# Designs tried in a protein design run: designed miniproteins, single chains, continued (3). Part 15

Each design is a single chain, and the fold is of that chain. pLDDT is the mean over its residues in the fold that is shown.

## One batch from the design tools (miniprotein)

Design m8492
Fold by ESMFold2-Fast:
Structure m8492 (fold): chain A 94 residues (1-94)
Amino acid sequence: SDEAIAEIRKIAVETLKELIELEPSLEDLMTQLDGGIAWILSELRETGDVEAAKAKLEALGARTIARLRELNAPEELIELVERMTAEMLEVLDR
């Protein structure tokens, strides 16, 4: 739904802003994450396939966390990405 897409976009924007404020050096990675989320939401609007969108958001979150660990990012950043992913998935479960 358009309301669900808007809520997910809000969650993403707020979390990405917090991540960049904590670690400005990760701006490029956060831009990639934002682009990935936007693409998944665009596909969801076109297809209505909620299960595919959930799977893609979960995979994108896991990939971002793996990259943060490779970069030795603080645990707080990993927890923020995990929380963002969980909140976005909960919106799609409604």
Scores: mean pLDDT 86

Design m8493
Fold by ESMFold2-Fast:
Structure m8493 (fold): chain A 88 residues (1-88)
Amino acid sequence: PRVIASDEQLAKVMETLDEVGQLMLEILKRHGIRELEVMTLVIGAVLAGLSLEEVREALEKLGLSEEEIEKALKAVEELKADPRIKPL
């Protein structure tokens, strides 16, 4: 495990977001997620490799209901399952 945050990794995340951003937004819309803050959190969390528990805690801090949190977590699972969405 490497614990060094690099500018190269951040640049790759941004590049990956540009290439697959439309696909990710389509998946989020399919799960009924339209709140901009939730959309950006889910996209960023997937690209940064955050766990479902870390995503859940972040959504709770935004004041979302349990039902909205479950929708967002399902979107995260679908995004993580898509082989086109795999930042490294």
Scores: mean pLDDT 71

Design m8494
Fold by ESMFold2-Fast:
Structure m8494 (fold): chain A 55 residues (1-55)
Amino acid sequence: SMTDEEIKRLERQLGDYQAALDDSAKSPTPSDQVTVDTLKKQAQTLKDQIKKLKS
């Protein structure tokens, strides 16, 4: 269904954001706080959207 395809797309995007956060945490020069906060906010928004679509 279109909903299943959208969930799959959002889960892929969430994975990309999580990978970026993990890479930032492992970096010898950490990302600035604004970038980290932005990524966390975007990841949370995607989690909320996925939860809403699955409910």
Scores: mean pLDDT 78

Design m8495
Fold by ESMFold2-Fast:
Parts: structure tokens; C-alpha cells; sequence
Structure m8495 (fold): chain A 72 residues (1-72)
């Protein structure tokens, strides 16, 4: 499905940003939230993905990736 493909693509991009040294603190600053909120949102996105709720997973991963792109 398009939602599943989007969720996996955003997750892969987020993983690349984190491997390149981007921190939860930097993503949080870009999104106007705490690093703890970033961590919780990532865990929630992973949980949605595992449950097959691809639309909710994609939305959360997209938000985190948007923050990561702004932080660079």
C-alpha cells in the first residue's frame, strides 16, 4: 500500500539521519518539542508500523523526518 511504502521510506530516512549523527535533541528543537517527546513519538510510530497501522506510522515518521531535515 502507498501508506506502508511511505512509512518505510520515512523510517529509512530517519534512521539515516540518526546514523549521520543527528540527535533527538536537535529534532526536538526543530519541532518545538523535547527530546523525550521525539523518543516517545518514534516508539509510537514503530508500534503503529508493527500493528499494521501504516497511515498513523507514516504521519509520525514524516513529522520526525521533517524535524530532522530542518535540524540540518
Amino acid sequence: SAARERALAYRAELERLLREGLTYEQIGEALGVSAETVRRRLAQADAFLEAGNYESAARLYEELVRGGRRAR
Scores: mean pLDDT 89

Design m8496
Fold by ESMFold2-Fast:
Structure m8496 (fold): chain A 92 residues (1-92)
Amino acid sequence: SLLEKVQRLLRKRWEEAEKEFEHLKTPEEYIKAAEESKDPVRRAVLYTKAGLLYEEKATPDDEELRRKAGEYFTKAAEEMERAEQEILEELG
């Protein structure tokens, strides 16, 4: 039940962050917004959006754009792990 509560809170915060930043258009705008944010869920959403845009631009031969996508997906995962830990500390 605690794990399910954490997952529900993370999903709600994720959806709220996606709505907050829906006006952004470029990977660079998402990265800048992530660097200016202190909230790990907002940072995770923004890095994920940046990674997805780099992945969308990447051709099979574009190792640099694929590397950038992977780098920002990794940053997003680290921020989500931090968000889960902060919520667990708030609830437990």
Scores: mean pLDDT 86

Design m8497
Fold by ESMFold2-Fast:
Structure m8497 (fold): chain A 65 residues (1-65)
Amino acid sequence: SEEDKLLYEMLKYLDEAEPRSDEERIEVLKKELETVKKITPRSEGEKKAIELLEEVIEKEIKELS
């Protein structure tokens, strides 16, 4: 199908394209982390969610570093 062909072409492009720099990926993650840190939690559940998001993002940055 046309959808299958498009998906295949996208996957092939991602595989054959010049690898995106780890530095660029880290920059995006750092920006997201800054955004998350600026959120003021309104509930205990939201505070826990923010803490988990910060941990996940920091771990991804560390793995790319």
Scores: mean pLDDT 71

Design m8498
Fold by ESMFold2-Fast:
Structure m8498 (fold): chain A 65 residues (1-65)
Amino acid sequence: MPSEEALEEARRYAEELGLDEEDLEAAIAFAEGVKNALNLPEEMFLPLILLELDTTALVRKAQAA
């Protein structure tokens, strides 16, 4: 699990992108998998979550267009 500070930042960002709690949980799970597979430091967890949230929002916007 990300730190409380990282989780709060990620939740706020997801809300700004119009994503729900399920999208946030999926992004966290994906980021954790990538972080563990690549043995990345804990500091990379939040950037990975934010990147996945951006990707999810972009895909949904493209599908709506």
Scores: mean pLDDT 80

Design m8499
Fold by ESMFold2-Fast:
Structure m8499 (fold): chain A 78 residues (1-78)
Amino acid sequence: MKKLEELEEKYLKGEISDVELARKVAEMILNGEDITVEELEKLVKKVGLSPRAITAFLRTLGFDVSEKEVANGIESQK
């Protein structure tokens, strides 16, 4: 998806933060953009989204989660 790739490129250039990137991706999903789980996983792996950015993503989608809960979830996968 070119729109997702454009957001990634802006982050790599320092034009947006990882939190802004995460919010914009969540807004794309809310607007009915067809973003697959594989594309999201690839973006997270390539960009290295922080727990703060992941928290912003989930909160934009309407989930009531804390950065601490997200960080604990990541640790539990090890």
Scores: mean pLDDT 73

Design m8500
Fold by ESMFold2-Fast:
Structure m8500 (fold): chain A 65 residues (1-65)
Amino acid sequence: MTVTGSSTVEAGKKTAEAMLKAGGSEEDATRAGAAASIATGSGDQSALDVANRLGAPYGVTVVAE
């Protein structure tokens, strides 16, 4: 599942929900959601890498626009 974020809050929420739906833990979902929020809000490549690394086992990909 691909999550695109035009806003920090929506990207984090969608990433967390996608990971939980895919069977991820609340801890992993929260961490990936926070990283996705930072990546989409600031354009931080390291945060985007963290979000995608955490999401990859669950088929969740985060794209910052």
Scores: mean pLDDT 74

Design m8501
Fold by ESMFold2-Fast:
Structure m8501 (fold): chain A 104 residues (1-104)
Amino acid sequence: MSSTVQKLIQAVKKIFGVEPELPLPKISEKTIKVLFRLFDKNKDGSLTIDEFFNGMLELAVPLSKSQIKELFKAADVDNDGSLSLEEFAALLKVLESTPVLTQP
């Protein structure tokens, strides 16, 4: 596993108290790009922490601001304060493996 995936699994375990199912699901590149563009409000090709918070709020993800910030830090492998498409894809795959995020 990449260092990003390992950090995200640990963050999800800490936040939700459950372990993501392995192997991680195959999410289509098209789906990942659509969600990335939904979050990327300024369309600069990366997600700032503010864009990530707003995107998580738009998806009605039942997470506090501190939990969202912890997930962002776990995905931000280069510590530049933004998420690439690849880092965001890893985050989505880990979250999709977590039952508490299933929509009604």
Scores: mean pLDDT 71

Design m8502
Fold by ESMFold2-Fast:
Structure m8502 (fold): chain A 65 residues (1-65)
Amino acid sequence: MKALLRVSGPGAAQVLTEVMRSDPDFLGGTVDGDSGLLLYEDMESARRAAARMEARGLQTEVEPA
């Protein structure tokens, strides 16, 4: 089951761009200033990405897509 990752916080665009380039399970998404919506191949990949972004001070929410 695919997953959606919602991200927000100051500097989100820079962090999202970096994570999107390095994650092979990233399928696509959009970034708008301090927020983003990312589609992942599965819930595990989305949760790993969320943990990385939270470690950098961003707020995340993972949901099934």
Scores: mean pLDDT 78

Design m8503
Fold by ESMFold2-Fast:
Structure m8503 (fold): chain A 55 residues (1-55)
Amino acid sequence: RLDEVSRAAADVSVVTAPGEAAIDYKAVADRLGISVGTVRRLYEEARERARAEPP
């Protein structure tokens, strides 16, 4: 599961200044030691899951 990625994202978001509203996937990837593509894919999947609306 993406618990590790979610935790790192929250950490990065907290450290990020209010002037910047965007989460840098590169920063998360660097912290976890993985590729930006992997981080981005996990986030997109989680977002799609949350956005899925039942008919």
Scores: mean pLDDT 60

Design m8504
Fold by ESMFold2-Fast:
Structure m8504 (fold): chain A 100 residues (1-100)
Amino acid sequence: DELVERISRRLRELGLSDALVEEIAEQVKKSKSLAETLRNIREWLKSKGLITDEQAEIMDEVIEMIEEGKSIEEVVEWIEKNHGYDYVAQMIKAILESFA
């Protein structure tokens, strides 16, 4: 699966652990759309206590923008402008760029 391979490579380049990359890849494989992929990753990260409530809100805003029909480019620009230093936001950016 080329999409799963692209996401896994980019997340490893960001310094994510192999275990975290493998779990995110499983969420991608289960998902039928970009928005579903992001929702499944968010729920998994939250269930494991790996993200804060504030980081979950960043993910929710990204999901809303995608569901509203914003382009990947517009969402990535929003992340860079507002959350460019947040690690979870950088992870989401890598996933979004893999779908482009």
Scores: mean pLDDT 85

Design m8505
Fold by ESMFold2-Fast:
Structure m8505 (fold): chain A 55 residues (1-55)
Amino acid sequence: SALEEERKRAQKAAAEEFEKLKQAVINNEPQDVIDELLAKYRAKVKELAEIGRRL
């Protein structure tokens, strides 16, 4: 279904943003960089959760 495909894309996007956030933390990137990546990751997780509620 369209919702299942949307969920798969959202899962992949969330995983990609999480990996970026994880690498930034491991590399001790500046706090502003970490904050931006955290905000992006949280947005993707929220999107994924919203799709899950619609299933």
Scores: mean pLDDT 84

Design m8506
Fold by ESMFold2-Fast:
Structure m8506 (fold): chain A 77 residues (1-77)
Amino acid sequence: SKRQESIRYTVGVIDGSALILAARENVPVSTVRRLFRNLSLHSSTDDRIRTLEEALEVAEDPAVRRLLEKELERLRA
């Protein structure tokens, strides 16, 4: 239903924002991976691609960047 779609969208936005903030703050790769898994449950492929691209722009940790690049390549393939 439209109401369920609105709830899913809102949760997806929250999960996406959390992933971007985690990438910016250099949190452990395990935490970033968990946040990406949560995002995958509540977002479209296009929303996931956009969120990963935004996270990559702010990520400084090489291990986090490698994780985000690998997942982005999988979604684009």
Scores: mean pLDDT 76

Design m8507
Fold by ESMFold2-Fast:
Structure m8507 (fold): chain A 62 residues (1-62)
Amino acid sequence: MKATVIGVSGNTATVRFEDGSVATATDLGPGLSAGSGPGGGGLIRASASQAKVGDVYPFTEA
């Protein structure tokens, strides 16, 4: 599925998923990791410093 960045703050991003749900993802090194959301959480292959509001990334469910 896809995640749209709606906010960035420090090493975290707020993302909106295709189902309309919203989660906070934290940059843990390999990318933005969400502990909640579709599939119970997953990874976005982008750093917090690269992510910008309006960006859309693939979301890999855990």
Scores: mean pLDDT 77

Design m8508
Fold by ESMFold2-Fast:
Structure m8508 (fold): chain A 103 residues (1-103)
Amino acid sequence: MKKEEEQLNQILDNLEKIIDEALKNGNLSEEQAREFREILEKLRKEPTVELVKKLADFLLENIDSFPKELAIEMLTNLIKLAGLLRVDSEISNELLAKKFELL
């Protein structure tokens, strides 16, 4: 599982960087950034399907706060995360649909 752990950490690092960029640019509130970070910290400790679903729901609720380019990057990394943890295809399809709407 070392390779899967490395992939998980890389995806979570990418998500954190996008959140930090959006916060720095004033696109996210400190409260929104904190909620994202709390979910990501929980995923680092205990990667579960339920936490990925929670992250997906929270991203989709707040997607309009992100610039188009950062929104696409968030969706892309979250789709990779869902695939890595073998999350139900319904979540991946919802994320893909939102990504295509932004293109």
Scores: mean pLDDT 84

Design m8509
Fold by ESMFold2-Fast:
Structure m8509 (fold): chain A 90 residues (1-90)
Amino acid sequence: SSLTPEERARLLVDYLREKRDEIKASPNPELAEAVLKAIDAYEAGDDPVTAVSILATYLPPELVQLVADAITGKVDPREVADKIVEYVTS
């Protein structure tokens, strides 16, 4: 069965959560804080699609499009999570 948008959003946030310590070590603390707030909202019980939508407001347009593509099933959510981590830690 195909994954739902909610399941794809959950995979994206869960993988970002696995990379939490790497994100915290970022040389860009403002961007890191934005991603960490999205992870914290998800862990506090927020809907994963809502958490990802909040995260997207802090990303450049190219990454916002990749997040949308991950949720709609056009790209692997974990690959997009890796690109977000790379952006935040670069």
Scores: mean pLDDT 82

Design m8510
Fold by ESMFold2-Fast:
Structure m8510 (fold): chain A 88 residues (1-88)
Amino acid sequence: MSREAAIAAAVFTVYLSAVYFHDKINAPEKEIEEELELLKEAGKKLIELLSKEDVKKFIEVARKVAETLSEEVKEKLLKIVEELEKLL
């Protein structure tokens, strides 16, 4: 596990947490959309740096988080998850 891989994992986790927090406090839609775009880019970086098995663990966590979100944000996050799975 490289330093770059560890940083990429931390960045993905931070953006996933930001999406969750902002959804729960009813933050503006634009803020959540910007965070979802950053999460997608962080997810692509994980695919470059981590094993397929480790990336699947992050995708599983993202799916579990999506189940706790508002319907609109859940749909957008699940679309990102599907796009990331297609890259595996």
Scores: mean pLDDT 86

Design m8511
Fold by ESMFold2-Fast:
Structure m8511 (fold): chain A 90 residues (1-90)
Amino acid sequence: MEEFEELLKRIQEAFKKAVEAIKSGNGEETLKALREMIELVRELAELYPDHPAVKLLVDQLKEILEQSRHLLTPEEYERLLAEVDELKAR
């Protein structure tokens, strides 16, 4: 399961980048990091839809999104929230 482990590693690094971007107060870097996280979690959900890690990562995405709300436009926040909600529905 080299592919699964590599995806988890990439997701963990993307979460670290998002947290650091939020701490920096940089909206552009925060948006970029959040999009990267969502894309990687979506890829994991497509390859391993029944894996318990998917639910955990979706919950973490929602927490990071809420922490980043003040750095995003309302339109950017709503779009990202909708993408995360699609992942939860799987």
Scores: mean pLDDT 80

Design m8512
Fold by ESMFold2-Fast:
Structure m8512 (fold): chain A 60 residues (1-60)
Amino acid sequence: SSLEKYEKVQEKVSEVIDELTEEQRKELKKVRDEAMELIAQGKEEEGVELLEEKVEEILA
């Protein structure tokens, strides 16, 4: 479930990455780094949820 959400988020970002501003790409990298840190701490579900929520906000 969490892995499927992660894959969907990555696919969505990949589809629009070339259309994003440099600032949006920078924010996406920051959010990804924060999500990866949570996953590394064993908080995979929290990390994936953070990534999904923040990516939707950045792409809106």
Scores: mean pLDDT 80

Design m8513
Fold by ESMFold2-Fast:
Formats: sequence, structure tokens, C-alpha cells
Structure m8513 (fold): chain A 92 residues (1-92)
Amino acid sequence: DKVVESLAKAYKEKLEEIENSELKEEEKEKLIKLEKEIVEGLLRIIAGVKGIIAKNEALKKGMPEEEAEEIGREEAEKTYEELKKKFEELLK
């Protein structure tokens, strides 16, 4: 939760900095899009780490590799969607 809160705060501060800059409107739009893509990438990395942990736990419990990979994939997808939703809520 604190990581997503920190990312939301940093994102808001960066958007305010871009909007208050003397840059052309087209350049501002490009930078805003890039900042959003950076945050989404970071959320995917966090979710991916959760997926790797879930896969390794399944393997340690004696699950077949194919089933463990599916568990890891599902955990990563679920975590990404939850983090993205929290991030969007913090932007309100």
C-alpha cells in the first residue's frame, strides 16, 4: 500500500510540475503520457515479483512446474489489477 501511495504522490507532483512548465501543450501531453507509462511499468514489476514468489512457493509444495507457472501468472495479473485500481483511487 505505501509503495502505491508513494507512486501516486510522485505522479501528482510530476504532473503539476509539467502543467506549470513553459513547455508547449504537445510536449506536456507527451510527458504526462510517459509518466503514466513509467508508473504502470513499475506496478507491473511489483506484480511480477509477487508472481515469482507465488510460483516458487507452489514449487516448494511439490506442484508440477506447469501448474506453478499458472499460479504465478494468475497472482501477477491479480496483483497488477489491484495495484492499478488503488493507484487510480489515490489520483481522485
Scores: mean pLDDT 86

Design m8514
Fold by ESMFold2-Fast:
Structure m8514 (fold): chain A 72 residues (1-72)
Amino acid sequence: SMLDQIEEIVEKMREIAEKLNTPEALLLEMHASAILLGARVMEVFGTLTEEEAQQLLEKVQQIYEELLELEK
């Protein structure tokens, strides 16, 4: 599912952010983790639409790309 994809990306981001240990990297991970939490809450309450899930996945992917630039 798209939620599983968001979870996988956030897990990868957590590992990178902890390794880099910079305020910028940690803030990006915190932002992505907050999006994941929101998506999970929406899923539990049955309010997570496919369109919303897609938008949240795209947002998390953008944050992940920003984090990868910091890893270089």
Scores: mean pLDDT 87

Design m8515
Fold by ESMFold2-Fast:
Structure m8515 (fold): chain A 93 residues (1-93)
Amino acid sequence: SDVEIINKLLGNLSVTLEKDKGKLTRDSFIKAAEAAGLKTVEAKSIFDFFDLGRDGLLSPGQIKALVKSVQKDFPEVDPKLIQLLEETAQKFE
């Protein structure tokens, strides 16, 4: 299901941010998304949509925008994974 893939994505992004000290690059995002079950083309499209500055990095604000988009489209997503990702992004601001 799409919800299961998104739950895995949110968890993988939190792990990636912790490992890379708050740095979420296009390559690390694609890797996390592929590990969650997304296709490379889907991962690239999602990243590029939220990377408004085209700097190859997602800022804490852009990560929060991603989370809000996920909550709107997939209300069944685990709220603990959302909270963990937002808190992890803010920790390295």
Scores: mean pLDDT 84

Design m8516
Fold by ESMFold2-Fast:
Structure m8516 (fold): chain A 82 residues (1-82)
Amino acid sequence: RLAREEAVLAKYEAEAEANRDAPPAERAAIVRRLTEAAIRELAGLLTDEELAAIRREYPSLSPDSQAVADALLAAAEAVRAA
């Protein structure tokens, strides 16, 4: 799991780095698209059991962790609904 998550993050970090010299406004748009794609791809790696565990632990998470969990759960539900 961690190795697959790290591979996804490394892939999108490499794409962001390749666009490092782009104009600031263009770079911001690229980073936003890459971040959204990374969240969707990471959500696709989660099993139903892992999603259930995230939902179960949700009330005990910090507010920052809950925001991340919300994004992952929403992306996973969108992928599964399609």
Scores: mean pLDDT 73

Design m8517
Fold by ESMFold2-Fast:
Structure m8517 (fold): chain A 95 residues (1-95)
Amino acid sequence: MKEKEEKLAKESEELAKKAQEKMKKMIEISKTGTDEESLKEAEETLRFSQEVEDINEKNAKLAKDKELRRRLILSGASSGVSAIAASSIRVSLRK
């Protein structure tokens, strides 16, 4: 039954979209907010993006369909970009 695999793909796509949204908010706060607010948002974005990337990588390895596997990998890549941005902001605020 392919329903579980399609559901996982949908969930991964939704999580990637949320990671991108958190990254956008983090960037805006880094420009307009305080260092404390920027650090908090960056740490939250980093944790969320890392969790989404790990989930998508695990699901990609379990996917039997090549097309579904490709979709999961692409969703993970989007989360990885958010994690890098969050890490950069966090390092800047601590140095």
Scores: mean pLDDT 66

Design m8518
Fold by ESMFold2-Fast:
Structure m8518 (fold): chain A 86 residues (1-86)
Amino acid sequence: SPAAKVQALAEKAKALKERVKKLAEESTDPSHKEHLRQMAKILDDTIQRLKRAAASKNTAGTEKVAAQAEKLIDAVEEEIKRIEAS
């Protein structure tokens, strides 16, 4: 269901946010800490958008929000993997 997909994406975004927080705590570079802080904010904004979509009775709107969030979450996950590989 669209609601189940939104829930799964929100959980994935929360897990990525925890990885970003850990990377920020382990970083000694102020510029890297700021970049990670911005990524955490993007993930938090995405989680809030997904929560609003889950509360909506508009199925088509929920599916569109889920598709947009999935692309953003995947892009952030790839960036986190690049940082972790460095």
Scores: mean pLDDT 82

Design m8519
Fold by ESMFold2-Fast:
Parts: C-alpha cells; structure tokens; sequence
Structure m8519 (fold): chain A 64 residues (1-64)
C-alpha cells in the first residue's frame, strides 16, 4: 500500500549516502520487488546503491 511505501521511503531518506547496506534498504527493495517489479520471491541484497536510489526516486515521482 501507499502507506507502506511512504514509510519505506522515509526510512531510506534517513540513510547516509555512503552505500552502507542495512535493513531499511532491504525493506525498500522488498516493497519494490513485491508491488512494482512482480518478483516477490527475488532475493534482496540490502545494498543502497545508485540503482536502488534511481528506482526509489522514479517511484516517488510517479506517486506524487
């Protein structure tokens, strides 16, 4: 749901921009995989890399 996405985006926004993997990044990756990419069983790596940042920004813009 949008509430879950907004919570995940808020958590991701608090991450340092240093590429450190953590549970918040995994939460966002899982939400994207389940709701938008159609791959709920895909593994999550927890990496806060440029691809994750781009996907989150694109999704946030689409929902604005």
Amino acid sequence: SGVELNRALAALGALPDDGVADARVKTVQRYLLERYLGAPDAPVDGEYDEAVKEAVARLAAALA
Scores: mean pLDDT 56

Design m8520
Fold by ESMFold2-Fast:
Structure m8520 (fold): chain A 56 residues (1-56)
Amino acid sequence: MESPLERLPPEEREEYLRRYEEIDERERRTEDLEEKVDLGVEALKLAVDVVIKARE
């Protein structure tokens, strides 16, 4: 399935991928439910931003 990330310039796509990886690493290292929820919200906000940019 085509990812919205594929529609972004390579440099911007790499930056978003790094941000996703950073959030994922932080989720893996924490057992705090509140922190996991906050990271999930942050990841969703990032995904929405990618979709908006991909529409341009």
Scores: mean pLDDT 75

Design m8521
Fold by ESMFold2-Fast:
Structure m8521 (fold): chain A 68 residues (1-68)
Amino acid sequence: DAAARERERSRAALEAVRRAYDEALRQGSGTATASSPLGAVATVTVRGDQVTIELAGPGGEALLRRVG
């Protein structure tokens, strides 16, 4: 079921974002990446009080479809 796979990919992408964010915060200021088993790559950059999140790969697109 394509819809079930999209939900699973978006969940995995969210967990990748969480891992990358936690790692970037642990470093204090920097860039951290995490990937999901389903192909999403999350890149989080922390600069002072600003946080930038980038999502790439099929899990990133699935997350955008889930939210939109």
Scores: mean pLDDT 70

Design m8522
Fold by ESMFold2-Fast:
Structure m8522 (fold): chain A 62 residues (1-62)
Amino acid sequence: SMMAKRGGEAAIAGDEEAAARIAEEAAQNHDSGSWLASAVGAREAGLRRAERVGAAAMNKAL
């Protein structure tokens, strides 16, 4: 689906929050054949976000 494609592209561009939102919308709309692409996009976005949150927490600790 277009939503899954946009989610993947956003994740590659570093917009992990946008990618996660697009993937969630695609999943909620139950796009046929897009579940795997949506899951991949959301997973990529989650990993990037976790890295950023971890880095920010470390910087705030000191």
Scores: mean pLDDT 58

Design m8523
Fold by ESMFold2-Fast:
Structure m8523 (fold): chain A 97 residues (1-97)
Amino acid sequence: TSLLEEVKRIMEKTKEDLEKAKSVDEATFILTQATHEILLLMSQADERTQAEILELVGKEFKKIGEWAEENFDSDTVSALLVHLQIHYLQLKDLLAA
């Protein structure tokens, strides 16, 4: 019921979906969906909760990047890392506003 717990649930599902992804396009789509859901939750949160969500997401995105390095070729990894950075900056910009 807490926004932070809902974000944790979204991140857990995102990791499961990413493990099943067959292409970089599928992985990018999964990350885009997760980021959109998190943005909607953050928009309902106070600044303190937004900061906690951003910290959690940053930690989880780092783990996703590490997973990608172990499971994909270097070109695919580079593309995914760029998408992770773009998504993180979108969430960070909401906190800065």
Scores: mean pLDDT 81

Design m8524
Fold by ESMFold2-Fast:
Structure m8524 (fold): chain A 96 residues (1-96)
Amino acid sequence: MSSSQRVTLPRSLSRQILLTLETGGDTVVETPDSIYAYAGEVMLSGDPSLDKPSMGLRIVAFVPGPDGEWVLQYIELSRLGALGLDTIKKLQELLK
């Protein structure tokens, strides 16, 4: 489902967000073309799209943009259920 919100962020800021997720006890998976942050119902400061109560897990994807920028892609797990089940299963396998 194409309900992801894309926000272009400087690399330094994207890394700060990832560090916050890691400190919160969440798991981060880095692939050659993307970074996926697997987070629970966590309230993150500085990003309203991530800083909301949710009924499920939040999946945060970072993709490399041009000129060293990272693009933050926020995807709710519940919204991926209808279209992204295979992606969710692959992430769960990678996190084991």
Scores: mean pLDDT 43

Design m8525
Fold by ESMFold2-Fast:
Structure m8525 (fold): chain A 71 residues (1-71)
Amino acid sequence: SKEEFLQQLEQLLEQLKKAKTLEELEQIKQQLMELFRQAPKELVPYAIGAVLRAIGEILDFELKQKKEAQK
């Protein structure tokens, strides 16, 4: 149902905020992409937004790690 989709989306976004490693971020992104494949038409924009947010978090993490490696 739509409510179940939103609950799963919310849980994955909470996990994204708590992720501490690139591996965790990539796993959450993959789960969000699977959820996007199952998205009701009305909720497709929310699913797209969540995937883009995960990509942004991965990019931010990689940039921070590269800066730390240059110390």
Scores: mean pLDDT 80

Design m8526
Fold by ESMFold2-Fast:
Structure m8526 (fold): chain A 68 residues (1-68)
Amino acid sequence: PSERLEIELSEEEINAPDEEQIARIASLGMSRAEARHVLESELAAGASRRDALQTAYGLALVRARMKA
């Protein structure tokens, strides 16, 4: 919901393998299957890699906050 709640991604992190990205997103507040689904859905919808990753990380952080 807020850009400031998302994890800041470096160029190196954006270019990391998808499996590494999925594992990191899952560790924040969702399952690996859910993280993979979010990334795949965003990319299929035409989002850039950066935007897809920002969306997935943002969603995981929101879930973590709601859980806390």
Scores: mean pLDDT 72

Design m8527
Fold by ESMFold2-Fast:
Structure m8527 (fold): chain A 97 residues (1-97)
Amino acid sequence: MTIEEIVRKVAELLGLSDEERELIIEFAKDFNITDPAGIAAIGALVAVLREDPNATLEQIVERAKEVLKALGIEADEKSIRATILTARTYLRHRGVL
């Protein structure tokens, strides 16, 4: 599955816009994130913070896990957390979040 196919499926599950989808693709390419767990983590961060800017890391991790479960993918929570923290720092630095 290509990175664009993974991002499309994650965006469909999270109700993300085309603009948010492009943002996830850009971040994934910049940080060489090619795995579905990493893509789901970035997507969950964007979706959750758009709905609630005060959402906790735990709420974002839970949403990422729900997406991965829907896709039939098992992922390590530690890796999900690390990706969310990296993506959050990057997106805030760019003024997106």
Scores: mean pLDDT 79

